# Designs tried in a protein design run: designed miniproteins, single chains. Part 27

Each design is a single chain, and the fold is of that chain. pLDDT is the mean over its residues in the fold that is shown.

## One batch from the design tools (miniprotein)

Design m914
Fold by ESMFold2-Fast:
Structure m914 (fold): chain A 104 residues (1-104)
Amino acid sequence: ASPKALEFLERLEEILSEVEGLEVERVGSTLTITSKFLPVGTGVLRRVEELLKEYPGLRVERVGGTLRVTPRPDFEELVSDEEQEELLERVREAIEEARANPLG
C-alpha cells in the first residue's frame, strides 16, 4: 500500500481502538477489527463496514465478528484526501450513534 493509504489505516486504527468491545490489529496494509459481541462494538462494526464498503479504494471483508480492511493499490486515485478526512469523521459519527443506540 502507498504511504498515504498506510497513514489512513493508522488513523482509522487509532479511532477504532478507542471503542469498547473492539479488538483492532494492523499488520502491514491490513486492518483487522474484531467485535467481542458487546452491543456498542457490534453496532460500530456494522456501521463501519457499511461506510467503508462505499469507498471503492478499500477492500472490505466481513467474516462473522471480524472485519478486514485493506487499501487497494489504486486507493489514492479512488479516495481523495478530502474523502479520506470525510470517511474518518463519518467513522467517529458512527461510533457516537452506536453508543447512543447500541441496539439500532
Scores: mean pLDDT 80

Design m915
Fold by ESMFold2-Fast:
Structure m915 (fold): chain A 101 residues (1-101)
Amino acid sequence: GERERLVREAENIARSAEDILREAERGLKEAKTQDAADMYQQAIELAREAIRLAQEAVRVARSGDSPELLRRARRLVLEAGVQAGLAGIQLGVGKIIERNS
Protein backbone atom coordinates (compact mmCIF):
# COMPACT_ATOMS: atom_id res chain seq x y z
CA GLY A 1 0.00 0.00 0.00
CA GLU A 2 0.97 3.68 -0.02
CA ARG A 3 2.09 3.56 3.63
CA GLU A 4 4.54 0.71 2.94
CA ARG A 5 5.83 2.53 -0.17
CA LEU A 6 6.40 5.76 1.83
CA VAL A 7 8.28 3.83 4.56
CA ARG A 8 10.53 2.20 1.91
CA GLU A 9 11.18 5.55 0.16
CA ALA A 10 12.01 7.26 3.48
CA GLU A 11 14.36 4.40 4.49
CA ASN A 12 16.08 4.60 1.06
CA ILE A 13 16.52 8.39 1.44
CA ALA A 14 17.93 7.91 4.97
CA ARG A 15 20.48 5.34 3.70
CA SER A 16 21.57 7.66 0.83
CA ALA A 17 21.86 10.62 3.23
CA GLU A 18 23.89 8.50 5.70
CA ASP A 19 26.32 7.60 2.87
CA ILE A 20 26.62 11.31 1.94
CA LEU A 21 27.15 12.19 5.62
CA ARG A 22 30.01 9.68 5.96
CA GLU A 23 31.74 10.93 2.77
CA ALA A 24 31.26 14.60 3.76
CA GLU A 25 32.66 13.99 7.28
CA ARG A 26 35.73 12.28 5.75
CA GLY A 27 36.05 15.14 3.20
CA LEU A 28 35.90 17.73 5.99
CA LYS A 29 38.70 15.99 7.95
CA GLU A 30 40.90 15.78 4.82
CA ALA A 31 40.02 19.27 3.42
CA LYS A 32 43.08 21.37 2.47
CA THR A 33 41.12 24.57 1.69
CA GLN A 34 38.48 26.57 3.56
CA ASP A 35 36.22 26.59 0.45
CA ALA A 36 36.16 22.78 0.32
CA ALA A 37 35.68 22.58 4.13
CA ASP A 38 32.67 24.96 3.88
CA MET A 39 31.05 22.78 1.17
CA TYR A 40 31.59 19.59 3.20
CA GLN A 41 30.18 21.29 6.34
CA GLN A 42 27.05 22.31 4.36
CA ALA A 43 26.73 18.73 3.01
CA ILE A 44 26.91 17.39 6.61
CA GLU A 45 24.17 19.77 7.81
CA LEU A 46 21.89 18.99 4.83
CA ALA A 47 22.46 15.22 5.16
CA ARG A 48 21.64 15.32 8.90
CA GLU A 49 18.39 17.22 8.16
CA ALA A 50 17.51 14.68 5.42
CA ILE A 51 18.01 11.79 7.90
CA ARG A 52 15.87 13.57 10.54
CA LEU A 53 13.03 14.24 8.03
CA ALA A 54 13.19 10.67 6.66
CA GLN A 55 13.02 9.18 10.19
CA GLU A 56 10.01 11.43 10.98
CA ALA A 57 8.34 10.30 7.71
CA VAL A 58 8.72 6.65 8.83
CA ARG A 59 7.21 7.45 12.26
CA VAL A 60 4.24 9.34 10.74
CA ALA A 61 3.58 6.64 8.10
CA ARG A 62 3.74 3.87 10.74
CA SER A 63 1.37 5.75 13.13
CA GLY A 64 -1.60 5.08 10.80
CA ASP A 65 -3.00 5.29 7.27
CA SER A 66 -5.50 8.16 7.54
CA PRO A 67 -5.44 10.59 4.56
CA GLU A 68 -3.95 13.31 6.82
CA LEU A 69 -1.10 11.08 8.08
CA LEU A 70 -0.31 9.86 4.54
CA ARG A 71 -0.28 13.50 3.31
CA ARG A 72 2.14 14.45 6.13
CA ALA A 73 4.35 11.43 5.37
CA ARG A 74 4.41 12.31 1.62
CA ARG A 75 5.49 15.90 2.44
CA LEU A 76 8.24 14.65 4.80
CA VAL A 77 9.53 12.15 2.17
CA LEU A 78 9.63 14.95 -0.44
CA GLU A 79 11.43 17.34 1.95
CA ALA A 80 13.91 14.59 2.98
CA GLY A 81 14.62 13.84 -0.71
CA VAL A 82 15.26 17.52 -1.50
CA GLN A 83 17.66 17.89 1.47
CA ALA A 84 19.50 14.66 0.51
CA GLY A 85 19.82 15.89 -3.10
CA LEU A 86 21.21 19.26 -1.95
CA ALA A 87 23.64 17.44 0.39
CA GLY A 88 24.91 15.38 -2.58
CA ILE A 89 25.42 18.55 -4.66
CA GLN A 90 27.43 20.25 -1.87
CA LEU A 91 29.53 17.07 -1.40
CA GLY A 92 30.22 17.03 -5.16
CA VAL A 93 31.20 20.73 -5.19
CA GLY A 94 33.58 20.12 -2.25
CA LYS A 95 35.25 17.27 -4.19
CA ILE A 96 35.60 19.47 -7.32
CA ILE A 97 37.21 22.32 -5.28
CA GLU A 98 39.70 19.84 -3.74
CA ARG A 99 40.59 18.34 -7.17
CA ASN A 100 41.17 21.82 -8.71
CA SER A 101 43.14 23.28 -5.78
Scores: mean pLDDT 91

Design m916
Fold by ESMFold2-Fast:
Structure m916 (fold): chain A 83 residues (1-83)
Amino acid sequence: AMDEEAFELGIKWATALLGLEAEEIDLSMSGGEFLELLRERQGPRAVSETLLLARLPDEAAARALKAEEILHRMGLTLKERFG
């Protein structure tokens, strides 16, 4: 089950800090497609920060996930730091 509070924190990170709108994030897209969207819009540092927050070792691990799971993982890390 998804932690809704954690998921909302992941969305807030992506929209507020990485310069994405919520509507630009197709939650069914692959993790690889999501990282390429971030790279195109915000550059390679946004990809690195996303991997760090999602606690993923590399882009190959992210490609095995969907965008929804990456955002949820990012939010779990943010909730742990600020909750």
Scores: mean pLDDT 80

Design m917
Fold by ESMFold2-Fast:
Structure m917 (fold): chain A 87 residues (1-87)
Amino acid sequence: DELKKRLAAAKEEYKDAAPEVRNAAAAKVALKTAAEKGLLEEEVAEKAAKAIEELAKKALEGASAEELEKLAEENKEVLEKAEEAIK
C-alpha cells in the first residue's frame, strides 16, 4: 500500500512537528497518492497541496481565522476537488 508507506515516512519525518504541520504533511501524501491513482488531476493536487501547506504555515504564525478563511476561499475549487478525491 503506497499510501500507508508514504504516511509512515511522513509520520517519521514530522514526528516532532506541530499537529498542523503533521496534518498538512499527511494531506500532501494523500493528495500525491490520489493523483498517482488517477483520482485527482496532478495540477489540482499540486495546487491543493500548496494551499494546505500555506494554511498550516499561516496558522502556526498566528494568522486570524478571517485570514485563514480568505485563503481557503481563494483555493476553494481545488480544495473541494482534493477533499472529494481523498475523502
Scores: mean pLDDT 75

Design m918
Fold by ESMFold2-Fast:
Structure m918 (fold): chain A 83 residues (1-83)
Amino acid sequence: DEAIANFLKTGVLEIPNATREKLEAVIGALNSIPGFFLKLEYFDDGTFSISGSAFGQPITVNGVSQKDNPRFKEGDTLVITVS
């Protein structure tokens, strides 16, 4: 996957039109890599969150810290960043 290969090089992964199937596939693929501990959580209102760490560093999504508990919706463009 070119997007995952680029993420490993740059620390930035863009997921346009984030559907549940696409997110489960991407997060699953990332979690197969040693050092990745990502959690995808869906809520009753149809929103979701992505949290966790890569190589011991916390991720941010769309520039928002996990401490702010950001939620996203299906179809959003997501940018996952590792410090």
Scores: mean pLDDT 81

Design m919
Fold by ESMFold2-Fast:
Structure m919 (fold): chain A 68 residues (1-68)
Amino acid sequence: MPSDRERFDETLALVRASGLELAATDPEKAREFIEQLRATARLLEARGWHEDAARIRAVVDELEAALA
């Protein structure tokens, strides 16, 4: 059975792929998606889950670069 970390990694990979597709096809929805990810990263940081928050921030940075 996948661990919580393995499930998080799999989910994050899907989130990244979906976000990049949105950035290419629907920039408005991609911006909304980025804001949701930023909110999640801030929550995780506040809870002390810095590694998970950093991984979400890396995805946000990739999506922001795709929208530039």
Scores: mean pLDDT 81

Design m920
Fold by ESMFold2-Fast:
Structure m920 (fold): chain A 96 residues (1-96)
Amino acid sequence: SDLEAARARKPEIIAEAVAAGLDEELVREAVDLEIELRSNPKPKEEDIVEYLLLAYELAKQQGLAEEAKEELLEIAKKWGLSEELLEELKKRMEEI
């Protein structure tokens, strides 16, 4: 895992994303959640849902919402989210 490298590059990643027109707060939250998820051997399902929602919102800002929705739902299934949480994720994506 390159978690240490990711933490060191967090300010650079945020600056690059903001320069590309992405929301600074959303990028910061997404990076922080990704680091948290990768740091945990068994991440909390709630944290996975929040991370995927932030990733979806960022993808929507880039005009990639449809492609991202399908990909993120497949990622959620691979991360072991329950059917109930997958339905919650889908509903919350529709509310964005």
Scores: mean pLDDT 76

Design m921
Fold by ESMFold2-Fast:
Structure m921 (fold): chain A 71 residues (1-71)
Amino acid sequence: KKKELVEELKKAIEEGDEQRALELIDEMVKLGIDPSISELNELAILAYEKGLDEVVKRLSELARRKQKEEE
């Protein structure tokens, strides 16, 4: 189930569906699914290439929070 949500998020980003991608990110956060900083950065780069500015912003915020928690 956790792996399926990450796969769906990647597909939404690849398809340029910003609204769906944001919904999936919110669902992952709600369910306590915590992708690695590496995974978040990969998804943010993909979103940037697709022009999904809000997805980039959301993923970058999550990566920043995770980095601060690991310090």
Scores: mean pLDDT 79

Design m922
Fold by ESMFold2-Fast:
Structure m922 (fold): chain A 94 residues (1-94)
Amino acid sequence: SKEDIYNKALKGLENAKKLFEEIKKKYPDNEEVQKLVDEGLKLIEEAEKELKKLYEDPNTTEEELINKVNEIERRVLSKLAEVYRAIAKYEAEK
């Protein structure tokens, strides 16, 4: 159902948000990591708003909602990859 897709997506975004917040706490003196994490948190906030609009629109199909969730997942995973690359560089230079 649309509700199941939406609720599962929100849980995924909440988990990603917690991960970004933990990274932010672990690297408080790394400006590059801080910036990338802030971008990730902003991406999650925008994704939550976008998913809510699609879910609340009665004309949105289940397929359209799934496609948007997949797009959001790709964007979040891409940002996490950037964060982990910055961390790896920082740890290697330490």
Scores: mean pLDDT 88

Design m923
Fold by ESMFold2-Fast:
Structure m923 (fold): chain A 80 residues (1-80)
Amino acid sequence: MSGPKLTPEEIRKALEPHLSKELVQKAVEAVNDELKRRAEAGTPAKSVSPESAILAISFHLSDEEARKVSRALYAYLGKD
């Protein structure tokens, strides 16, 4: 399957079954910050690729937390 575009709410749904509420909220906020940055740069978007979401999350979370988010996200996409 290709890398679909994900909204912050889709990311929340992907992560909720696998991760704590606190970690899900941190991940969603990291993606919202990336979308806000893109809007301020004149390139507004409602969604990001899974790779872009993981990259944004890696700047805000620990390496361990970022790995847990990555695994949960790809599980939701039917790859793991």
Scores: mean pLDDT 77

Design m924
Fold by ESMFold2-Fast:
Structure m924 (fold): chain A 70 residues (1-70)
Amino acid sequence: SEEDRLLISRIVSEVVDELEKKGVPQPVIDQVQRDVAQRISEALRQGASEEELREVGRKVVREALEKLKK
């Protein structure tokens, strides 16, 4: 639905903005954007709540930042 598409876009945008704010390189942001969009879409199809979708977004940001520290 359009409502679902807008929710996915909003969460993906929040993840991208957080990574950009922290100076993550563009190629990494592009990869994370694809990964989070897929994970959010899958969770939404399984009936996940908005809160659960935002938690997926937060987890993706955390994982990306930890990977860059190594």
Scores: mean pLDDT 83

Design m925
Fold by ESMFold2-Fast:
Structure m925 (fold): chain A 78 residues (1-78)
Amino acid sequence: MTPRQREAARVAVELLQEAGLEGIDKKTLIDRVAERTGISKEEAEAVIDQLVADGLVVERKEGNKTILRLAVLERQAA
């Protein structure tokens, strides 16, 4: 990852830690990461998708929304 993508990953993890088990809607997380880091929404989405692929973030469809949570928080609750 570039330094700015690494910062985006850090911001995403921080936001997910703050949300806890309630999680964050994927589109909302992408928007917040892009706002805080100055990267594009497309780049923020790619970083978030990489965190899901690496198993750090869990993606679940809840109704018509996709909710993201930190994998470590889900494992501790289960």
Scores: mean pLDDT 80

Design m926
Fold by ESMFold2-Fast:
Structure m926 (fold): chain A 100 residues (1-100)
Amino acid sequence: SKEEEFKELEEEARRRMEEIVEKALKQGKPELAELAREVVELSLEVLRLLLEKGLITMEEAKEALETVLEKVEEMVENGDIESAKQALEVVKDALEKLKE
């Protein structure tokens, strides 16, 4: 089912997120680690709602999630807390609009 396919996507994304979080923590950047976790978790929630509403395909959700994970990894590698905070604000705004 589409729900089972999305759960598999979530589990894979969370594994990759934990690797990015570990990298940030090893670099002594706990604020970035927390921001990275929040951005990925809220992005998963946004994608879940978009799929439930029929606004995107599963393929589009996979591509969007890959983009999120790549950007979050770059933010951690560069120590870019400001971009991470901005990304969190963007995803929070998107989630609010989707909740009606």
Scores: mean pLDDT 87

Design m927
Fold by ESMFold2-Fast:
Structure m927 (fold): chain A 100 residues (1-100)
Amino acid sequence: SLEDELNELAERLLEILEKADPELAKKFRETLEKAKTMEEKIYAMIEALQELVRKAKFPKEEAEKIAALAYEAFEAVQAGDYEKALEYLRRAIEVLEKAV
């Protein structure tokens, strides 16, 4: 289900954040706990990716890819296309997992 996919991606992102930025990981976890809808949870993941890219010194190519994918996910969720939003988030998380 989309909910299972979202939960998988959220856990993978949380693992990355706990290693890279524990304060951002805490904020992300708290935001997810308060989120009631799939839309709110997707926004939480997009925000965490954008904050991580702003704060962490990634190689420029990887940072630009993650930022672009987070933006595409934002546009998809604004359009109500949660499946497409999760696809972009998965790609962003895969870039992070290879860069860290």
Scores: mean pLDDT 86

Design m928
Fold by ESMFold2-Fast:
Structure m928 (fold): chain A 68 residues (1-68)
Amino acid sequence: TLKDLALKAIDELLKKGMISEEEAEKLKSLIENEQFDEAIKIVEELVKKNGNDPALLALLDLLKKLKK
């Protein structure tokens, strides 16, 4: 599912050191609770911080699709 893809993307970002354990847990919690607007805001800030990284942009796209 799109949700499973988003959760896997978060695990990959954590494994690569692009996000912290705390950021990963927060994002997973928001996705599990279907709080996609809050998750999108966090990922948009991570995208700014990491210079429009393609993996973060892919996660952002998945979250936007999950919201609709």
Scores: mean pLDDT 83

Design m929
Fold by ESMFold2-Fast:
Structure m929 (fold): chain A 55 residues (1-55)
Amino acid sequence: SDAAVASYVETVRNLLASADAESVQRGVQIILDYAAKHLSEEAVQRLRDAVAALF
């Protein structure tokens, strides 16, 4: 759902604000892997696009 995607994006934004670059890269990968197990392929793609836009 759009609300779920927005929640994951907010988690990534908070990680970017509070962690070093190496921890951000690991955290983003963990979040994306977790999301891929729980979201549709279309929602995962929207999440990947939104996360890429933050960098």
Scores: mean pLDDT 80

Design m930
Fold by ESMFold2-Fast:
Structure m930 (fold): chain A 72 residues (1-72)
Amino acid sequence: SDAAAQGAIEAARRGKTPEQAGDLAYNSAVAAGASRGPEQAEKAGKLAFDYARQGTVDEAARGAGESARLAS
């Protein structure tokens, strides 16, 4: 949902490190994807985490929001 995507973006921005941003993005994406099944939620979470780990915090926030939106 749009709310889940916004939550993931805000959570990632509050993370001080790429790892923290990744964890916050993962949890938000998993929550958003739960209605589609655990495996889909897990994949969405891993994708959001990978984006956060590879980029800067700003890039991580954008990637996390986009991944959460796709998972919703």
Scores: mean pLDDT 59

Design m931
Fold by ESMFold2-Fast:
Structure m931 (fold): chain A 109 residues (1-109)
Amino acid sequence: MKEREEILMRSEIQSEIGRLREEIARHADDPERVALLERMLAELQKLLETGDVEYAKRYALLQAELERREGREWLAELLEKIAENAKSGGSILMGMTLARAVDRALEKR
């Protein structure tokens, strides 16, 4: 079970790394956003190398900072609570994915 959880977490981290690389390319004209995205990429890379949940928490807090800069205070607060209350990197990444899905659904209404 723990081995399976680690494999799933690694897959999720690799998916997020890909997403961040695409966002960096998409926002190359916004140096402040790129700087935050590059810091997020570095934290995910360390999470992939070490498995330490602290890197996942830092990643979530950096995403919260990015969302707050874009005026999405409610999403920033939700991401901060996900970072504070989650026990594993996988739980943090799943929580962040769900939070972003909710944000996109609300924008369509």
Scores: mean pLDDT 76

Design m932
Fold by ESMFold2-Fast:
Structure m932 (fold): chain A 68 residues (1-68)
Amino acid sequence: SKKEEVRKLVTQLVGYEILASSPDLEPEDEKRRAAQQAIAILQQLKQLDPENAASYDKQIARLQEIVA
């Protein structure tokens, strides 16, 4: 169901956000890759759960600072 799909994506998102925010993760490319994967998941969540799009956009903005 849509609810189950959202739950799976949120679980994966949390894992990538932890990796992206890790201060000790080397090389820097791994942190950037984790941030990119988290952004991709958040974009999928915006399509499946548009009522929370503003919250997902805030999370994307934070992760984009890591990718830049």
Scores: mean pLDDT 80

Design m933
Fold by ESMFold2-Fast:
Structure m933 (fold): chain A 68 residues (1-68)
Amino acid sequence: SLLRAKTEFMIRELEGLRDAGRLSEEGERLLDEAKRAYQAGDYATANRLAAEAFRAGGLTAHPSLTEP
C-alpha cells in the first residue's frame, strides 16, 4: 500500500540519519518504536512515529519527503 511504502521510505531515511550520527537520542528512540510498529504490521502507528522522529531531529514535514 502507499502508506506502507511511505513508512518504509521514512524508516530508511531515519536509519541513514542514525548511521551518519545526525539523529538525536529522542529521534533514535522514536525510530526504534516505528520499526517495532512496522514489524507488527501497524503501518499507521509506524508512520506517525517515523514523522515524530524526523521532528525530533529538527526536520519539519517536506513535500519531497512524502514521495514513495
Scores: mean pLDDT 79

Design m934
Fold by ESMFold2-Fast:
Structure m934 (fold): chain A 59 residues (1-59)
Amino acid sequence: KLEALEKVLELVKKKGEISVREATEIEGVGKGLAQEIASISGSDLITEEDVKKLIEKLK
């Protein structure tokens, strides 16, 4: 899970934000993990802050 979230974080840093669908295409993320990130943001868009918050919860 943490490795997959680090990949999401890298992509978000390049683009500023990504959709939940884009996150599901990252190896190891799956729809469930992408939805957990989206629940933190409250939208279908994922930001760097949202990913960092979830990583902190899993440590």
Scores: mean pLDDT 76

Design m935
Fold by ESMFold2-Fast:
Structure m935 (fold): chain A 81 residues (1-81)
Amino acid sequence: SSARQQARALNQKLIDELSKNQSTVSQADKDALITRLLKSLGTTPEEAKKIREILRASGYHPSVLTAEVLRLIGDRLDEEL
């Protein structure tokens, strides 16, 4: 679905951003980054909620967000059909 494709795109952008900036990033900074990237994908608030739910179902946790974990989430998203 388009929402799953947008979730995969968001996940990849998060990997790219966290890989570029390897400095210590606070939880608030990570949440702000996710919000910014969702806006860059042109998502509505409803679509953003659905994308966050898809990522959560794929193993996303706000308390644990590393490039390595995001790559594993990307693999799970790619396993759809």
Scores: mean pLDDT 69

Design m936
Fold by ESMFold2-Fast:
Structure m936 (fold): chain A 67 residues (1-67)
Amino acid sequence: ELEEKIKEIIKEINGLEEVEITDEAKKSMLEGEKIIEERLKESNKEPDEAVLKHLELIKLTKEIEKK
């Protein structure tokens, strides 16, 4: 249920069916993830719920893709 929806959302974000994504857009997306990781590494506090949700989404996505 959630797994299938997450995979579908990611496919739409990649714009494979509606629009072609440029190299700049792909690079920006990768830099976004890297920035979040660096922010978490700099902070010694527990991340905000929004950040935790984003990390959970990434983790769940990787597990679905590996499946």
Scores: mean pLDDT 54

Design m937
Fold by ESMFold2-Fast:
Structure m937 (fold): chain A 78 residues (1-78)
Amino acid sequence: MEAMREEGERLLAEALATPNRDAVRQGFRQGRIAGEGVDDVEAAYQTFLEKARAGDPATGAVYRGAAGGLLLQAAELA
């Protein structure tokens, strides 16, 4: 649980280091919403990371923010 929170905070901090901070914050909110209802947190997390690697750097930052939000929400519920 602590490791999941630390990873989520790390991903959000890394994503927020980009110029597209508002888009990253929206991605983070979407990740938190997904974390409330997803049955397989690991699969959802890997899906966001795959999308981050497949997109351009700006889109990648948004998906890293979403992965962070997902992990932080899952850690809060655990």
Scores: mean pLDDT 77

Design m938
Fold by ESMFold2-Fast:
Structure m938 (fold): chain A 70 residues (1-70)
Amino acid sequence: MVITGELSTEEMARLLLERAEKENDVYDVMTAAVLAGFSDEKLGNEFETLEEIKKYAEELKKKLTALLNK
């Protein structure tokens, strides 16, 4: 897919969050965090279990929602 010049990193992050909620995709939440400029030591880590990823994505979703939505 071609990324258009109108999509900012924050716009992409919001779209990925919406897709994550619709598809229940925890990796979209993490990608959204990176695109939104979130700096967190866990974003680049290799998670050992899907449960750890899901728990971290839940926290990231709350932080990103606060950042991207008022």
Scores: mean pLDDT 63

Design m939
Fold by ESMFold2-Fast:
Structure m939 (fold): chain A 74 residues (1-74)
Amino acid sequence: AQQLFQQGIQYYNQGDYQQAIQSFTQAYQQALQAGDLVLAARALSYKATVLDDMGKHDEAERLLVEAEELGARA
């Protein structure tokens, strides 16, 4: 999960938004399976940032709310 999260950050910094989203989605799924709610929340927050940069503001806002809820449970 952590490695996929770092990979997502690298893709985002390169401007490869599609690969960043994919990596953060996989990091989120693996973090949830491991019970790592902190990492799962971070992965959603970064995915939301990528979506916001792509102009998908409503989808980004929805994911940020989910990330906040998940982080509060950690």
Scores: mean pLDDT 83

Design m940
Fold by ESMFold2-Fast:
Structure m940 (fold): chain A 68 residues (1-68)
Amino acid sequence: MLTPEQREIMVGSLELLLDYARNTPEIPQSVIDEIEELIKEVREGKLTRDEYIERVGKIQLEIHDALE
């Protein structure tokens, strides 16, 4: 499980990504919702590091596809 310090760093990174997504009209609301859900799950401390990396990778691919 992620430490509290690791969770705060990850939440900070995700909040920056969320701000970017909210300010980019090409990015659909479903991706914004996924980022918000991931922030909540990270704060709950139920994710492993590998699960976090997988979820972020999926979101990054969805953002890339939306911007093509």
Scores: mean pLDDT 82

Design m941
Fold by ESMFold2-Fast:
Structure m941 (fold): chain A 69 residues (1-69)
Amino acid sequence: GEELAKKLKEALKKGDWISASDYLGRLVSEEGIEYARKVLEESKPTGKEEAVKMAETSLKTIEASRRDK
């Protein structure tokens, strides 16, 4: 869990949104949406804006999908 969180933060810091999206999806599957959300919030001050926005959009889509089912 924490290993994926570190990889996600590093990918966001580099602006690698493709890797960040992959790590975010895996983190949600292993640890759940709430934990992934916390990691993403912690990444905002150091992450590249575009990569962070892409990750936020992905997480919001996952949350909406679960809520609407």
Scores: mean pLDDT 76

Design m942
Fold by ESMFold2-Fast:
Structure m942 (fold): chain A 70 residues (1-70)
Amino acid sequence: SHMDKIREELEKEAFKAVMEIHVYEVETGDVRKGQKAINEVGEIAREGLETGNLEEALKKIKEIIDELRK
């Protein structure tokens, strides 16, 4: 279904974001900032599943990763 595809894409992109945040934690030692970013990614992914707004959720996840890398 359309919602199953949204779920699969959100789960895939959220997983990729979490893995990238873990790399950040290892490289910087900033576990607190990393854990905050992981929590934010989880909240956005959950909201995207509830609303079905994949595009907005993916945009917000990208913004979290971009902000983390500053």
Scores: mean pLDDT 84

Design m943
Fold by ESMFold2-Fast:
Structure m943 (fold): chain A 91 residues (1-91)
Amino acid sequence: IEEVEKNLKKAEEALEKGDFQTAIDYLLKAYEKLREINPELAKEFDRKAGLSLAVANTFLLYGTTEDQKSMARKALEDAIKVLKEEIEKLK
């Protein structure tokens, strides 16, 4: 749990700095650690936020408009929020 929260905090810090790639990398590390600890909660996160994370990654790599970059940021914020909610279920 502590490693999941640590990586999630780093993802949030990277997002605040506008470093979307680093935010995605830390979010994925938090997800992998959650999957090792509680596969059912990791599956629930993937079900709720997997599409948002895929959208964020796609628009970050291929997005050229300001709107697409805004969509990437929102999708990443949504994914981080879902992971925080799943971690709360462990407390």
Scores: mean pLDDT 75

Design m944
Fold by ESMFold2-Fast:
Structure m944 (fold): chain A 67 residues (1-67)
Amino acid sequence: MSDEEIEELGRRTAESLLAALNSPDPVIRALAEKALAEAGVSREDLLAALAGDREMQRRLGLLHLAA
């Protein structure tokens, strides 16, 4: 998998996790919060990935592949 593919995977992961954190379903929100806590990732880190932080995109992409 290329660095660009990992970065794109991380960007999509950030989008999905932010959507889950903003879900009207409290169970989905709790699962997203737990996933972030276990990965050592903050909401600010997700926003950085969406803003084009390539290092954060790579980190999130690799975490997704490890899950």
Scores: mean pLDDT 81

Design m945
Fold by ESMFold2-Fast:
Structure m945 (fold): chain A 77 residues (1-77)
Amino acid sequence: SSLALQVEVMEGVMQIAHSVAMRDPSTPESAKQRLQELLDRMQEIVDRLRAGEIAPEEALAEVERIMDEVRAIMKES
């Protein structure tokens, strides 16, 4: 579905943001740890969506919430 595609696009965006933060020496270690935990949770949501274990609408809502947390971490760093 189009919602499932949006979730996969958001995963790609998160992976890029994570890579940039991890390569930035000004990013605090606490922020890197939190970003890794959020990436791991996003990967689990995507895996569940691909397995048909959660609805695309639920996956999108959880991914949006994770992206909000990522933005907060990046702003605090």
Scores: mean pLDDT 80

Design m946
Fold by ESMFold2-Fast:
Structure m946 (fold): chain A 98 residues (1-98)
Amino acid sequence: SVREEALAAAREMQARMRSIPSLAAQGDEALAAVEEAAKDEEITEKVRKMLLTQLAQEDVRLAAEGAVAVAESVKAALENKKKEEEEKKLKEELEEKE
């Protein structure tokens, strides 16, 4: 599944980042962000594509920096989606009460 591919790519990136002591903690954060994103199908497909692109990098440091950027992008997308869903629910409740 797309979710399994995204999680597999994230775990491979985590393993690569752990080989660089300065980036090991960021690898753990990147995996956690992808696991949270994997609950949402649209975000998971974007994350899968971005992580596969970074895993294609021959330079482990550049791949790791790209994975950190992907994790930050995923966190922002999840936060924005939660805000949009909450705003839509509030708007629907207000329209039904008018």
Scores: mean pLDDT 71

Design m947
Fold by ESMFold2-Fast:
Structure m947 (fold): chain A 81 residues (1-81)
Amino acid sequence: SSADRQTILERLYEEGRRAGLEKNEKLLKALKAALNEDLEELKKIAKELGIETDGPLTSPSSREAMEALLKGMEEGLKEVE
């Protein structure tokens, strides 16, 4: 369902926010990959975080996952600096 997709996107946002607060190198690498539209690197990082980005229609696309993670990281970074 769309609710499952939304839940995954919310998890990605929160993970991004935490990474921004921590200045986490792995998730900063994800930010750089997203800015370069490196979907393969983003899929790899999402898999390492235990987040499914390529699944049934209820799963977010890699692009949607990238956008959620980026938004979270931007918010986290604003709070640390």
Scores: mean pLDDT 64

Design m948
Fold by ESMFold2-Fast:
Structure m948 (fold): chain A 84 residues (1-84)
Amino acid sequence: AEEAARQAAELVRAAGEGYRSGPEGAAKYAGGVVGAAGDGLSAGLQGGAELAIEEARRAGEESGEGGRLGGEAAAKSAEGAAER
């Protein structure tokens, strides 16, 4: 269960690293992170949602514009899952 939250946080970090390689990389990873984070948290990880939201925000801030947009979208997905 916590494994899915860990995966989501790890993917958010990867998005930040992708941005350092190029903005296109960050945007691509951000899109994947949004889907993966939503799916993992929707599996019933309310506690994991808070971790994913925080990590998504950090990765977004660190990555700049591309990562920030992806991180914000991932955080919203995680927040919705937490309310379920």
Scores: mean pLDDT 57

Design m949
Fold by ESMFold2-Fast:
Structure m949 (fold): chain A 86 residues (1-86)
Amino acid sequence: MEVPSTGDPEADRLGREAVELAERLAERVRREAEEEIAKDPSKRGEATARIVGAELLVVGAVTTVAFGTREDIERTLRALREALEA
């Protein structure tokens, strides 16, 4: 995924990390959802909703990098790191 430049090298570095973590979280959610569907097909709707939510999180990270402050990017990074540890 292409990460927009903010004109601040530190913010650009943090922004790239945030998008990378969001993409990793989305991939993890997709794998877990696919495994859940395989075990119980009745969960397909719930699992699909989680996949969509994870993809929207990636869009949110890119949007924060494009239009947010460095503080917004740092907050996004903290939230993504916490989510990956859960």
Scores: mean pLDDT 77

